# Designed miniproteins, single chains: the designs that were tried, part 31

Each design is a single chain, and the fold is of that chain. pLDDT is the mean over its residues in the fold that is shown.

## One batch from the design tools (miniprotein)

Design m1112
Fold by ESMFold2-Fast:
Structure m1112 (fold): chain A 84 residues (1-84)
Amino acid sequence: AAAAEQEKRNLKAGIYRAALAHVDGADEATVERIFEEARNTVHSEEEVARLEAELRERDPELADAANAAFAVPDKVAANAALLP
């Protein structure tokens, strides 16, 4: 559980940091690099919450899109359980 929770936090941090880089006008390669660096770094819940708040302040539509992107794996798993 702890390892999966840490991976989830690291993934969220990666998504938010990549989204913030995109808002700053970074190119696709830079956005991908920032995402991979953040995803492979340990992040706290407080850090993830701060990143989400910053993204929402700067681009609320992109913050919603980033949260939707993170939610997709959980929704795919739930929908798979409901498929005939």
Scores: mean pLDDT 71

Design m1113
Fold by ESMFold2-Fast:
Structure m1113 (fold): chain A 50 residues (1-50)
Amino acid sequence: SADAADLARLGALADATTAEEIAEAQAIAADLLARGVSPEDIVRAVNAAR
């Protein structure tokens, strides 16, 4: 699903240091929340990529 792809991309941005990458991560997280993905699933995706 689109949610799975966005969660994977958000995980890849877990160590983002540039303003552009941070903005992309924030936009993806906001979009996931708007689509009904739980904050817990978002945190899990970020932690799994570390």
Scores: mean pLDDT 79

Design m1114
Fold by ESMFold2-Fast:
Structure m1114 (fold): chain A 68 residues (1-68)
Amino acid sequence: MSEEEKVKEETEKDVKEIIREGDEKGLSREELLQRILKLLREYQDKNDEDLLDVINQTIGDVVAEHLA
């Protein structure tokens, strides 16, 4: 598995877990988006710039499917 595939899978899983937990806790969409933005920033700080596009695209896709 490529590094990109692995990061994509981990990012997708983490974002989906935030959405699931937010739904269980009755969080607003604004609160969910703030948590997702915090996760995005943590991934940006932790990973190389080469992986940043994959991370950003993956988060955007999951958010668009579930919150848009």
Scores: mean pLDDT 75

Design m1115
Fold by ESMFold2-Fast:
Structure m1115 (fold): chain A 59 residues (1-59)
Amino acid sequence: GAAAAEAAARAARAAGADPERGQRSGLTMVVNAGDAGADDAAVAAAGRAWGEQLRESGA
């Protein structure tokens, strides 16, 4: 849902990635996990891991 998407985007930004410019497939997976019943902390952790992967790939 929208709250899961915002939590994931916030976590990705904290990891140094821009989710608006990043890979939508990663964001979609995190949002789907949230909708499937993952709590907001788990969604935020997944978003941060995705953001860290994007940052490392860009370096």
Scores: mean pLDDT 60

Design m1116
Fold by ESMFold2-Fast:
Structure m1116 (fold): chain A 70 residues (1-70)
Amino acid sequence: MTAEQASRLGKLYMERFGDAPISVEQLRELAREAGLSEEDIERLVKAAEENGGVLTADQLQDLLVSLLLS
Protein backbone atom coordinates (compact mmCIF):
# COMPACT_ATOMS: atom_id res chain seq x y z
CA MET A 1 0.00 0.00 0.00
CA THR A 2 1.19 3.55 -0.77
CA ALA A 3 0.92 6.63 1.47
CA GLU A 4 -1.40 8.18 -1.17
CA GLN A 5 -3.76 5.16 -0.99
CA ALA A 6 -3.78 5.29 2.84
CA SER A 7 -4.51 9.05 2.76
CA ARG A 8 -7.33 8.54 0.23
CA LEU A 9 -8.88 5.74 2.31
CA GLY A 10 -8.78 7.93 5.45
CA LYS A 11 -10.39 10.85 3.59
CA LEU A 12 -13.18 8.67 2.15
CA TYR A 13 -13.81 7.18 5.61
CA MET A 14 -14.12 10.62 7.25
CA GLU A 15 -16.36 11.99 4.45
CA ARG A 16 -18.79 9.03 4.53
CA PHE A 17 -18.73 7.78 8.14
CA GLY A 18 -17.03 10.43 10.31
CA ASP A 19 -15.63 8.58 13.33
CA ALA A 20 -18.30 5.82 13.27
CA PRO A 21 -17.22 2.15 13.34
CA ILE A 22 -17.43 0.47 9.93
CA SER A 23 -18.34 -3.06 8.86
CA VAL A 24 -16.25 -5.48 6.76
CA GLU A 25 -18.40 -4.68 3.69
CA GLN A 26 -18.04 -0.90 4.17
CA LEU A 27 -14.27 -1.30 4.68
CA ARG A 28 -13.95 -3.43 1.51
CA GLU A 29 -15.77 -0.80 -0.59
CA LEU A 30 -13.68 2.09 0.82
CA ALA A 31 -10.44 0.18 0.19
CA ARG A 32 -11.43 -0.56 -3.44
CA GLU A 33 -12.29 3.11 -4.04
CA ALA A 34 -8.93 4.11 -2.50
CA GLY A 35 -7.20 1.81 -5.02
CA LEU A 36 -5.76 -0.74 -2.57
CA SER A 37 -4.48 -4.09 -3.90
CA GLU A 38 -6.46 -7.28 -3.23
CA GLU A 39 -3.71 -8.35 -0.76
CA ASP A 40 -4.03 -5.11 1.25
CA ILE A 41 -7.85 -5.31 1.17
CA GLU A 42 -7.62 -8.92 2.44
CA ARG A 43 -5.35 -7.85 5.35
CA LEU A 44 -7.76 -5.07 6.40
CA VAL A 45 -10.80 -7.38 6.05
CA LYS A 46 -9.16 -10.13 8.15
CA ALA A 47 -8.41 -7.62 10.93
CA ALA A 48 -12.02 -6.38 10.87
CA GLU A 49 -13.35 -9.97 10.97
CA GLU A 50 -11.06 -10.82 13.92
CA ASN A 51 -12.53 -7.75 15.68
CA GLY A 52 -16.12 -9.01 15.28
CA GLY A 53 -16.65 -7.63 11.77
CA VAL A 54 -16.23 -3.95 12.78
CA LEU A 55 -13.31 -1.48 12.92
CA THR A 56 -13.19 1.75 14.93
CA ALA A 57 -11.40 4.85 13.55
CA ASP A 58 -8.38 4.17 15.81
CA GLN A 59 -8.16 0.51 14.73
CA LEU A 60 -8.36 1.50 11.06
CA GLN A 61 -5.57 4.09 11.58
CA ASP A 62 -3.32 1.47 13.26
CA LEU A 63 -3.90 -1.04 10.43
CA LEU A 64 -3.16 1.54 7.72
CA VAL A 65 0.14 2.41 9.46
CA SER A 66 1.02 -1.32 9.70
CA LEU A 67 0.36 -1.86 5.97
CA LEU A 68 2.50 1.19 5.07
CA LEU A 69 5.41 -0.20 7.14
CA SER A 70 5.13 -3.70 5.64
Scores: mean pLDDT 79

Design m1117
Fold by ESMFold2-Fast:
Structure m1117 (fold): chain A 67 residues (1-67)
Amino acid sequence: MKKVVIIAALSEEEAEELEKEAKKIWPDAEFIRLIGASAEEALELGKELRKEKGYEVLVAASRSAVL
């Protein structure tokens, strides 16, 4: 099953740091960066990808994006 990690961050710099940390845990996953998106928006995208493509989807959100 293909693994996808969605990175929700308010800036490119935050997204880059989150992706770097996530790659240490899931090196074989594909990463999608959502800049300026909320954690809720990232979760909705994740649900659609899982439903339509059958991917295993994980969401990593910055503290700022969760607020």
Scores: mean pLDDT 75

Design m1118
Fold by ESMFold2-Fast:
Structure m1118 (fold): chain A 75 residues (1-75)
Amino acid sequence: SEKDEALRLVLKGAKELTEQGRPDAALSAMRIAFRRYADPAKQEQANQILDEASKETDPKKVAELIEKAVELVLS
């Protein structure tokens, strides 16, 4: 669907932001994308995963948690 394609594009951008040392910007972009494109029933759990990512100091772990949140929304 168009919403799934939008989520995949935002994920790609969020991973780039995390690699550039901008994890806060990546997480903000993902929260906006979930609000706009994710199924409302999945938004709470996906945002809880992003809350876990916001507590991580390792950019690789932040990226892995963002990917898990997107996979949950796309399932």
Scores: mean pLDDT 86

Design m1119
Fold by ESMFold2-Fast:
Structure m1119 (fold): chain A 83 residues (1-83)
Amino acid sequence: MTLEDVEKYIERLRKEGKYENAEKLEKFLEEAKKLPEEERKRRIAILLEQLESLERMREAIRRIEEDPEGVRRESLAWLEARR
């Protein structure tokens, strides 16, 4: 992925009202832009992995808000199956 892809993700975060997350990413991009291209790409790759983790958290929160009973049942079933 390129810097443009990360900037699009920042814009998406702002549209969702996650301004603090967007600001943190902007600071990371400013720091990354000071690096040689190869190191910049490596840092962007790490950032994208972190963004994927944040996306999973966002999805989990959304599921809890939209279907709290379903999430509770799934968690209990998972614990029972693991036991």
Scores: mean pLDDT 70

Design m1120
Fold by ESMFold2-Fast:
Structure m1120 (fold): chain A 67 residues (1-67)
Amino acid sequence: SAKELGERALRRGRGALAAGQALGHEEATDLGKQAYELGKKAVETGDVEAAKKAIELADQAGRLVGG
């Protein structure tokens, strides 16, 4: 559902932001911030495209920090 996707996007974005900050990785932190903000929007509005974009950005951040 849109709700489940939004909640997943928010968790993924939050995790990506935390990982980037913990490792001092500027690019991963920036991507994680974007993912977190889009994840919040997805939860608030039910925007499935925002949720998908947040997950993509969180995944990109994860690849940068070796995930």
Scores: mean pLDDT 84

Design m1121
Fold by ESMFold2-Fast:
Structure m1121 (fold): chain A 71 residues (1-71)
Amino acid sequence: MEEVEKAKQLLDVIEKRAEFANVYPSLEGIENMRKYLEKNAPITPEMEQRLEEFKKRYEEDVKKGEEVAKK
């Protein structure tokens, strides 16, 4: 349960950054991950791998958006 709460908090941080950078496609993926976590399932190794992949993709998208915003 605490692991699910931590994962939700990390998604909140990524979502806020994506909103700031106007990376809307990433926001849809984050919403889907939140719904998955809300089922209160234990975080399995497969889910950890998916979370890491989604975090990496979203963070890369947000970084690219931030770089564009600097121009």
Scores: mean pLDDT 62

Design m1122
Fold by ESMFold2-Fast:
Structure m1122 (fold): chain A 82 residues (1-82)
Amino acid sequence: SADDITTRMQTIMDDIMRLEIQTRQMDNPDMRQQGMRVINQAYDQILRAQQYLDNGDISTAQQYVDQAEQLVRQGQRIVDQG
């Protein structure tokens, strides 16, 4: 549902903000750069999800949210390894 997607998007945005802070504190510059790229990709997916949701395309919005969740998990793994 649209309400479910909106809730998931808010959770992802909260995760993105937390991961950005954690990534900026990483000592390894290559891992920091890799983490920031993944976080920026996750943010772009959420922006696209919002556009499709605003146009009533719930199915496409869900696909972008699913991609953003995968990117957030990848970003968390990078932070956990650094």
Scores: mean pLDDT 89

Design m1123
Fold by ESMFold2-Fast:
Structure m1123 (fold): chain A 67 residues (1-67)
Amino acid sequence: MEKIKKARENIIRGIALRLRAIGLRFDAELGRETGSLSEEEIEELLREAEELEKKAEEYFEKAEELL
């Protein structure tokens, strides 16, 4: 059952990256609403979130191929 273990590892990695991305998007929105972040800082957080979302998708695709 090595495939199930690898699939689970990829799913966990994907979930972790997606949660980080959600956190960055939340921080960006909170920073915008409170005025604590510049537009450039907000754009950086959103860009990082987008990259994490792409990586999460890659891990989910790997997990799907293993199942």
Scores: mean pLDDT 85

Design m1124
Fold by ESMFold2-Fast:
Structure m1124 (fold): chain A 61 residues (1-61)
Amino acid sequence: MVGKVVRALHPVPAMSPDELALSPGDLVEVLEELPGGLVRARSLSTGETGRVPAALLEVVA
């Protein structure tokens, strides 16, 4: 799902400096797929980048 815009389904707290905090409904661009079901994404609202669990994201149709 690299290069796709996806939506956060649930609140995502940042637990470390390299994680991205998201609110439900936030749109992010997937930059990279990571091991363990994580992605590196960029927030379209803030421009910040970080790791997000892929299971908490939905592809926008």
Scores: mean pLDDT 76

Design m1125
Fold by ESMFold2-Fast:
Structure m1125 (fold): chain A 55 residues (1-55)
Amino acid sequence: MSEEEKKRGLEGVRKAAEEHGVSEEDVEKAIKAIEEGNGDEAMRHVVRGILEAGA
């Protein structure tokens, strides 16, 4: 994941948290995964957070 993609990923995580009520724990884990260049792990945390917020 490039530095530009990391910035886009961080914005995506923030928007998902605001729109879907993702927990702060899942947001922090997703941010850490993006900073490590692991977009798949970041996406897993966002999706899980959305599902848990909706449950």
Scores: mean pLDDT 76

Design m1126
Fold by ESMFold2-Fast:
Structure m1126 (fold): chain A 77 residues (1-77)
Amino acid sequence: MSDEEARKQAETITRLVEKQVTRLARQGDLQGAQQARQAGVDQVRDTLREMGASQSVVDETVAAADARLQAALQQAQ
């Protein structure tokens, strides 16, 4: 499996988690939103590792996903 396929899968996971984080935060469930963000970041990392992505792709993609989910959480407050 290529780094490109791994990035695509991570993007799909991040998009779904971003939707959940935004929904929970808008409902006032900030604790639930933060838990969803953390679980989402962990899921992206684990999925990239399972797909055999290079360390640089794991580091870069996880950092980008974390920043995106944190921005979604802040934007929804």
Scores: mean pLDDT 84

Design m1127
Fold by ESMFold2-Fast:
Structure m1127 (fold): chain A 120 residues (1-120)
Amino acid sequence: VRTTPQPPPSPGSGIPHPGLSPEQAVEVLEDLLKTDPDNYGYWNQLGEALYELGRYEEAKEYYEKALELAPSYAEAWNNLGEVLYKLGRYEEAREYYEKALALNPEYQRAKENLAEVKKK
């Protein structure tokens, strides 16, 4: 793309305002979702902000909401896997990384995450 390249895909790198705290990003995204509740990207970004805050159960819920709206959203499957990994639910994390890779075989982060979770 011609715009400023995005930083490497890290938890929280997709928040809408990189200059805001993750707590402020949550408030902004919640407000945006009142206007556009079918925007699966906002649900995914809300999950990412909560992941940065260590609020893994809430992040999981919002990634699941994104996937209800867009079940082919490989990024949300990978992000859901990452939150399950943090919760110690490694078997489910593995399954969701595999789903992300089935949708996007070139998804480097999901490949790396799958390799790590296989080590248990």
Scores: mean pLDDT 80

Design m1128
Fold by ESMFold2-Fast:
Structure m1128 (fold): chain A 66 residues (1-66)
Amino acid sequence: PSEEEINADVELALLTIQAVVAKKAGDLEKSIEYYEKARELATQAGREDDAKIFSEDIEKLKKELE
């Protein structure tokens, strides 16, 4: 893998961990922000399956905030 691909994998993993931690802490707004960053990065990296999963998590969290 290229440095670009490795950097994207690491950043996606860190963003996902932070989103999960925020969600478990009850900070749904912060969790959404981390998932939104992860979705944007996944889309830019051409990882459409990952982007779709993040979009689903964002949608569920936004419904909980309503």
Scores: mean pLDDT 82

Design m1129
Fold by ESMFold2-Fast:
Structure m1129 (fold): chain A 64 residues (1-64)
Amino acid sequence: MKIIIKTDLDEVSLLVAKHELEKAFPHAEVRIEGNEIIIEGELSEEELKELESIMSKIGEITVE
């Protein structure tokens, strides 16, 4: 699946968020495109809820 997180974070804050997501989901691919964080991989429903809990404070989540 592909998850897109649209943020208003600066470059440093985006790198911090990417690093925290990589720690939480080490089996998924995490990358930054402009002001968006993209996660590609197989996430469980529990991992998706954890992601929403982490990212709800910093951006909008779209799941494809």
Scores: mean pLDDT 78

Design m1130
Fold by ESMFold2-Fast:
Structure m1130 (fold): chain A 71 residues (1-71)
Amino acid sequence: MREAILELAREADRMPPEARRHLELGMDAFERGDGETAARHFRRAAELAERAGLEGAARAARRLAEFAERS
């Protein structure tokens, strides 16, 4: 998880605003204990990052979604 967050932070300035918004919503949901909602937002962020050509950020977001679903 920590490695995924660091990768996302590294590419934050290059991410589309919509992808960043979904990461924020996903983290907020995860902090509230709503892993299902968090996973949906992280998956959406990954799709948007991938469309923008940010493969590292997309992989990191998918890993966050997996963690959220299993918590």
Scores: mean pLDDT 80

Design m1131
Fold by ESMFold2-Fast:
Structure m1131 (fold): chain A 73 residues (1-73)
Amino acid sequence: MVDKLEAEAEAAGSAGDYTKQGELLEKLAKEQSDNPKVAASLYLQASKLYEKAGDTEKSEEYKKKAEELKKQS
């Protein structure tokens, strides 16, 4: 069985830190609406952080949004 200490440490890193970092990158990406390429990069990073936090829905949403912005150049 997975060690409870390792699960707790992973939860502290993934759920707490990664969710907050993802939210910050999401806000930064939204602020970069005038720079679609930069916004796309930030959304992609936020998507990865949400995936690490276990938020698959947000991860997929922002990954898709990043790809859409890349098409806009």
Scores: mean pLDDT 72

Design m1132
Fold by ESMFold2-Fast:
Structure m1132 (fold): chain A 68 residues (1-68)
Amino acid sequence: SALEERLKEIEDRALRLIIETGEVDEEAVKQIGELLKQAEEYLKKGDLEKAEEAIRKAEEVVREMERK
């Protein structure tokens, strides 16, 4: 699904940042991990709206990391 693709994309983007920079903001990484976990739980329960909200928040955190 589109939400599952977005979830994987965020994971991939976060991993690329860690590999390319060697160091990342630990708090931001923790926030992303928690939001992705919430999104997975919502997807399993069929709550697509809450899953999308969690994914969107994770995307925002990743964008901020990419700017730094």
Scores: mean pLDDT 77

Design m1133
Fold by ESMFold2-Fast:
Structure m1133 (fold): chain A 61 residues (1-61)
Amino acid sequence: LVEDPELREALEVVVEYSLLLMELGIAKSIGDEERAKELEERLREMEEEVRRAERLIKEAL
C-alpha cells in the first residue's frame, strides 16, 4: 500500500518504463522495426522522468 501520491506516481513511471523496455525487446526479437522505433522514442522521452522517479523512490525506501 502506497499512501504517498508522489511515490505512487514515481513507482508507476518506473513500472511503465520497465514494461516498455520489455516490449522493445520483444519487438526487436520478432523484427517489428516500426514498433521498435516508436518504443525507443517513447523511452527516450521518459528518461528524465524515470531518473527523477528512481531518485524519489530511493529516498523514500
Scores: mean pLDDT 80

Design m1134
Fold by ESMFold2-Fast:
Structure m1134 (fold): chain A 89 residues (1-89)
Amino acid sequence: MAEAIAKVEEFLANTNDPEDQVNLLNLLRLLELAERGFLSPELAARLGEFVLNSNRQELVELGRRIIDIGRGSTREEFERGLEELLENR
């Protein structure tokens, strides 16, 4: 997880687009929550692996989709939605 967080922080530091910054910040917040045990251990591991294997554009899109599925979702709905995003790459 620490390596995934560092990668998103690196992209965020080198991103000048405000919309991309918001999306990357939302992804960063989710990674921080995952490190603190907010997600199941297996889902947190899959999220970290996805981040490490993704380019900046893929991470911006992931952050945007995380915002979308987070709005009005229960924890269980959110985790299901995130799992589907990681599978349907």
Scores: mean pLDDT 79

Design m1135
Fold by ESMFold2-Fast:
Structure m1135 (fold): chain A 73 residues (1-73)
Amino acid sequence: SMSEIEQLELKILLYEISISSLELVIERLKEKAKKNPELKERLDKLIEKIEEEIKRLKEKLKELKEELEKLKS
């Protein structure tokens, strides 16, 4: 079975992957908005919602990393 440390490290990795994936989505949406000005308002609103989700995930990631440091201490 995985140790508590290994389980937490895997959870951290999954959060980091999720954040990176959403950041890539934002880059793609910004590029689409540049090429399709008629969609800009809709895409900007979607980008804002995704940025709010990234902020929540980053806050959770910080908490998980702090928990990992405590377990390794």
Scores: mean pLDDT 89

Design m1136
Fold by ESMFold2-Fast:
Structure m1136 (fold): chain A 93 residues (1-93)
Amino acid sequence: GIEKLDVSNNTDKETLERAIELVEKEQTLEELNLSNSKSLDDELVEKLVEAAKKNPGLKKLDVSNSSIGEKGLKLLEELKKERPDLEINSSNN
């Protein structure tokens, strides 16, 4: 299975949505990098948080330097509290 997925520097919203779907479906996925993605907005972060909740194997999530607003950042902070084993980088949003 896929253990690490890097879709950083991506401007295509469909590619980010597919990567998020893989978080839920690919239980071997441990690391996801979505950093530097201008299409990664609050709507996609909401989907990402729900997918991450369904993947207990996910260990690292990088969403730094993207277009995440206050709502998305709040959802990520709530996810950090629910998943203290999951390293989330949400800096520079």
Scores: mean pLDDT 84

Design m1137
Fold by ESMFold2-Fast:
Structure m1137 (fold): chain A 93 residues (1-93)
Amino acid sequence: EKEKLVEELERLARETLEVARQKGYSDEDIAALENILKRAVEVAKKASPEDAQILVDGVREILEALKNGEDTSVLFVALALLTVGIEEDLRLA
């Protein structure tokens, strides 16, 4: 179950970066987004299935907004903060 969530998150992350490139995001912006997405994937591997699902849902929301030409900056900041929160909870457990 969790392995499927991580695989889905990795797939969504790759698709998100590809769509961002197609939408004309700068190389600097793509690198920043790639770092956020990479951290989310690594945290999901260690997180509970429930927290991994939250990360999957977050990236899916970003991908849908990006495909619709919406501003994703707030969504990426939210994903980064959520990822840090889950990682901190794992450190304190």
Scores: mean pLDDT 84

Design m1138
Fold by ESMFold2-Fast:
Structure m1138 (fold): chain A 101 residues (1-101)
Amino acid sequence: MVSATASATVTVNGKTHTVTVTATLHEDNTLHVTVTVEPASEVKKYVFKLYEDGELVDEKVTDKSSVTFSGLTPGKTYTVEVRAIFKDGSSATVTVTLTTP
């Protein structure tokens, strides 16, 4: 199992929030990506982009704070870019990179 975590800060309605993204690679070649916002704030939607060796291979737009990507190839470098879009129009982008064994 391989995991990577990254964070960014954003100001929503004058208050600073931290957006944390954790990507975990499982032995079944699935990548579970979770997003946490602290302190809690109203997120409108998330945009999850998956890059394989620098090329965009999948994109998921959802109001859920987690997604699963499947069918990952061993020996590749994957980058996950998550954009959190808040109801006030503010946004934060967090990028996390991991290499499959």
Scores: mean pLDDT 82

Design m1139
Fold by ESMFold2-Fast:
Structure m1139 (fold): chain A 66 residues (1-66)
Amino acid sequence: MADELVRKGNEAFRAGNLEEARRLYEEAARLGSRRGQANLSAVYHRLGDEEAAREAAAEAERLGGG
């Protein structure tokens, strides 16, 4: 499920739908997806929310840098 949310988020991000991508990655991250957290960081950076981007990036690293 989380991987499917990341895939849908990637489609939204590619289409330029940053709000939709944020929602999908947020849901994936809520389910514990490291990739969801990493991609959420990228979306926050694009939206100008550097604090949220930093937090999402840190959480992605915490979930496993292996």
Scores: mean pLDDT 79

Design m1140
Fold by ESMFold2-Fast:
Structure m1140 (fold): chain A 57 residues (1-57)
Amino acid sequence: SLPLPRLETGPEARAARDAAIDANVAQLLKDGVITEEEVPAWRARMRAAVDAEVAGS
């Protein structure tokens, strides 16, 4: 493999963001804020929001 320059899109940073999104979605589901049917849509929305914040930071 070639050593390529990276932004904060590396596997470790992505895994940390994924874990945070999963924890937030799980908490919303436990609190009854979202339904199981809404989980995929909310997860996708949270990922987009987190990615926008990372890009804006």
Scores: mean pLDDT 70

Design m1141
Fold by ESMFold2-Fast:
Structure m1141 (fold): chain A 62 residues (1-62)
Amino acid sequence: SSAAREAHAERVAANLRAYLLSNGASEEEAQKAADEVRALILAGREEEAHRLGVQRVLSVLD
């Protein structure tokens, strides 16, 4: 992937991880979600990455 895509994937993953941790997710759960979203973005699967991120965010708001 291009350097820009890698930087984007890292930013999205880091932001998701920080958000989940601040809302009570375990470090393991937050890291797993971040890794999955990062992998999807790097694979060009941005729609799936977005849906997964939204699902993980909603799961900690309950």
Scores: mean pLDDT 86

Design m1142
Fold by ESMFold2-Fast:
Structure m1142 (fold): chain A 72 residues (1-72)
Amino acid sequence: MEEAAERVAELTREAARAYAAGDLERARALNEEALRLAEEARERYGEEALEAVLRAAGTAALELRAEVEAAA
């Protein structure tokens, strides 16, 4: 779980940087990969693991998801 949490945090920070730079396509791709890994962690370790992973990554993933959904 710790490795998944670390990787999701890394991808989420990278997505946030891409978003801040105006590279929405890259930000979306990185965020989708981060969410995929978080979902795999939830499947293996339960919903508590997803919450821990998202907490480690911060709110950036949730903020980016909300903006992407609003833009759709």
Scores: mean pLDDT 68

Design m1143
Fold by ESMFold2-Fast:
Structure m1143 (fold): chain A 60 residues (1-60)
Amino acid sequence: DEKVKKLAEKLGITEDQAKALIDIYEAAKKGDPIGELRLKETAKLLGLDYKEVVELLESL
């Protein structure tokens, strides 16, 4: 998936980690009530800035 590769490269993470962030973000957009919390905690575990992650996901 081209989105996975672009996100992984921009954030300096693995493609598996990038796919997890994209899957969480897409679930949140579809109405997952804890989607924002999951995305924030996953970004924190990966040592990433939450706002940067959201901005990059929105630009894909």
Scores: mean pLDDT 82

Design m1144
Fold by ESMFold2-Fast:
Structure m1144 (fold): chain A 71 residues (1-71)
Amino acid sequence: VSEYIAEAARLVQERAGTPAAVKVAKAIVDGLDNKDLESAIEKVRQTLREAGAEDLAPEVEELVKKAFDAL
């Protein structure tokens, strides 16, 4: 689980910087805590759009799904 969150944060940090990476990681963690995949994906998608890195959405969403699958 933590390995998928770390990889998602790394990808976002490389393209959009640390603030966006922190927001993405928090959205995934909050979603996992609430068992709300849809909310996690929605917040990730919104953060990537705001950061101008929406092209990463398919790859990051796949990592979010893998994190939830590992619960």
Scores: mean pLDDT 81

Design m1145
Fold by ESMFold2-Fast:
Structure m1145 (fold): chain A 77 residues (1-77)
Amino acid sequence: EMEEIRERMQELSAEAYRLLKEGRDPEEIRKLIEEAKRLALEYIDLMLEKGLTTEELAEKARKAIEEGEKEFLELIE
């Protein structure tokens, strides 16, 4: 389950980057970023639930995800 989420996040990020380089529709890229963010947040929640991380580290990871989304969206807008 966690491995599948990690792999899918990597696939979505790679696809979004590829579309960005090709100058494709910003809305299509945005949808991929939103899906990747959703999976990343889900992954953090699962790690917390399984006791594999702390609340402090989870908060830092969520902030990093939000910053990453913002940076990527700035590249397409």
Scores: mean pLDDT 74

Design m1146
Fold by ESMFold2-Fast:
Structure m1146 (fold): chain A 63 residues (1-63)
Amino acid sequence: SMLEEAEREAREAVELDPAAEKYAEALVEATRALAADPSLENDVDYGVARIAVAVAKRVALKE
């Protein structure tokens, strides 16, 4: 499910860098919101949160 994938991505980001916790939490929350209400606003928030976690993971791997 999307929530299981988001929780896995969030966990991986925090394991790479604890500073990613803010972005990891935002991804899980945005995913839950989208699952409850598939509105344009929730879909945009989910997409933005996914990009933020992906960027955080890439930055952590460059150190």
Scores: mean pLDDT 84

Design m1147
Fold by ESMFold2-Fast:
Structure m1147 (fold): chain A 60 residues (1-60)
Amino acid sequence: MKARVKVLDASGVVSTGGTELKVGDVIEGEVVKEYHNGIVIRTDEGYYFVNYKGAEVTLE
C-alpha cells in the first residue's frame, strides 16, 4: 500500500537514514507498518515514522 504524506509539524516525523523533513514537505513511500498513532513508510532514502498528529496521510 502506497502513502503520500504532507508534513504539518516537523516534530511529528522521524527519519532513520532519510532526509530531515520540514513543514510543507510531501513524501511518498510504501507503508511498512501501521500503528494507532502513526505509520512507518519506506522511501528510497530510508524509513520515516509519521505521527498522525503532525502529518496529513493519503493512501494511494
Scores: mean pLDDT 76

Design m1149
Fold by ESMFold2-Fast:
Structure m1149 (fold): chain A 65 residues (1-65)
Amino acid sequence: MSKEELEKRLEELERRGARLALRNPAVAQEIGTLLQKAKELMEQGKYEEAEKEIERAEALIDEHE
């Protein structure tokens, strides 16, 4: 996956996670932590690892939406 594609997914998940914070702040906090880890991995050029953290965040959002 490209850097631009990962950045777009990250922004979308940050938006969805923020909405979830009103209903389930504990899960929103966990999502925020995963997305922050993904950002750090992307800054290090570790795009495969960043994608895995993004996928974990997506799974939590899908489960709790």
Scores: mean pLDDT 83

Design m1150
Fold by ESMFold2-Fast:
Structure m1150 (fold): chain A 64 residues (1-64)
Amino acid sequence: MVLRATSDLSETALLVAEHELRRAFPDAEIEREGNTLIVTAPNRELAERIRRVLERGGFRVEEL
């Protein structure tokens, strides 16, 4: 399951969000492309949890 999360957040806020996601979801792979995070989750349940965290953080999330 792959999620694309886009935000208008500053670079510092994006780095904080990336770090917090890596701590909360160690089984997910997280890559950053500019103002976008690409998150690969091993299953749908984890992907839905990550989506909710990202959406609460102000990201726009789409499933790839």
Scores: mean pLDDT 80

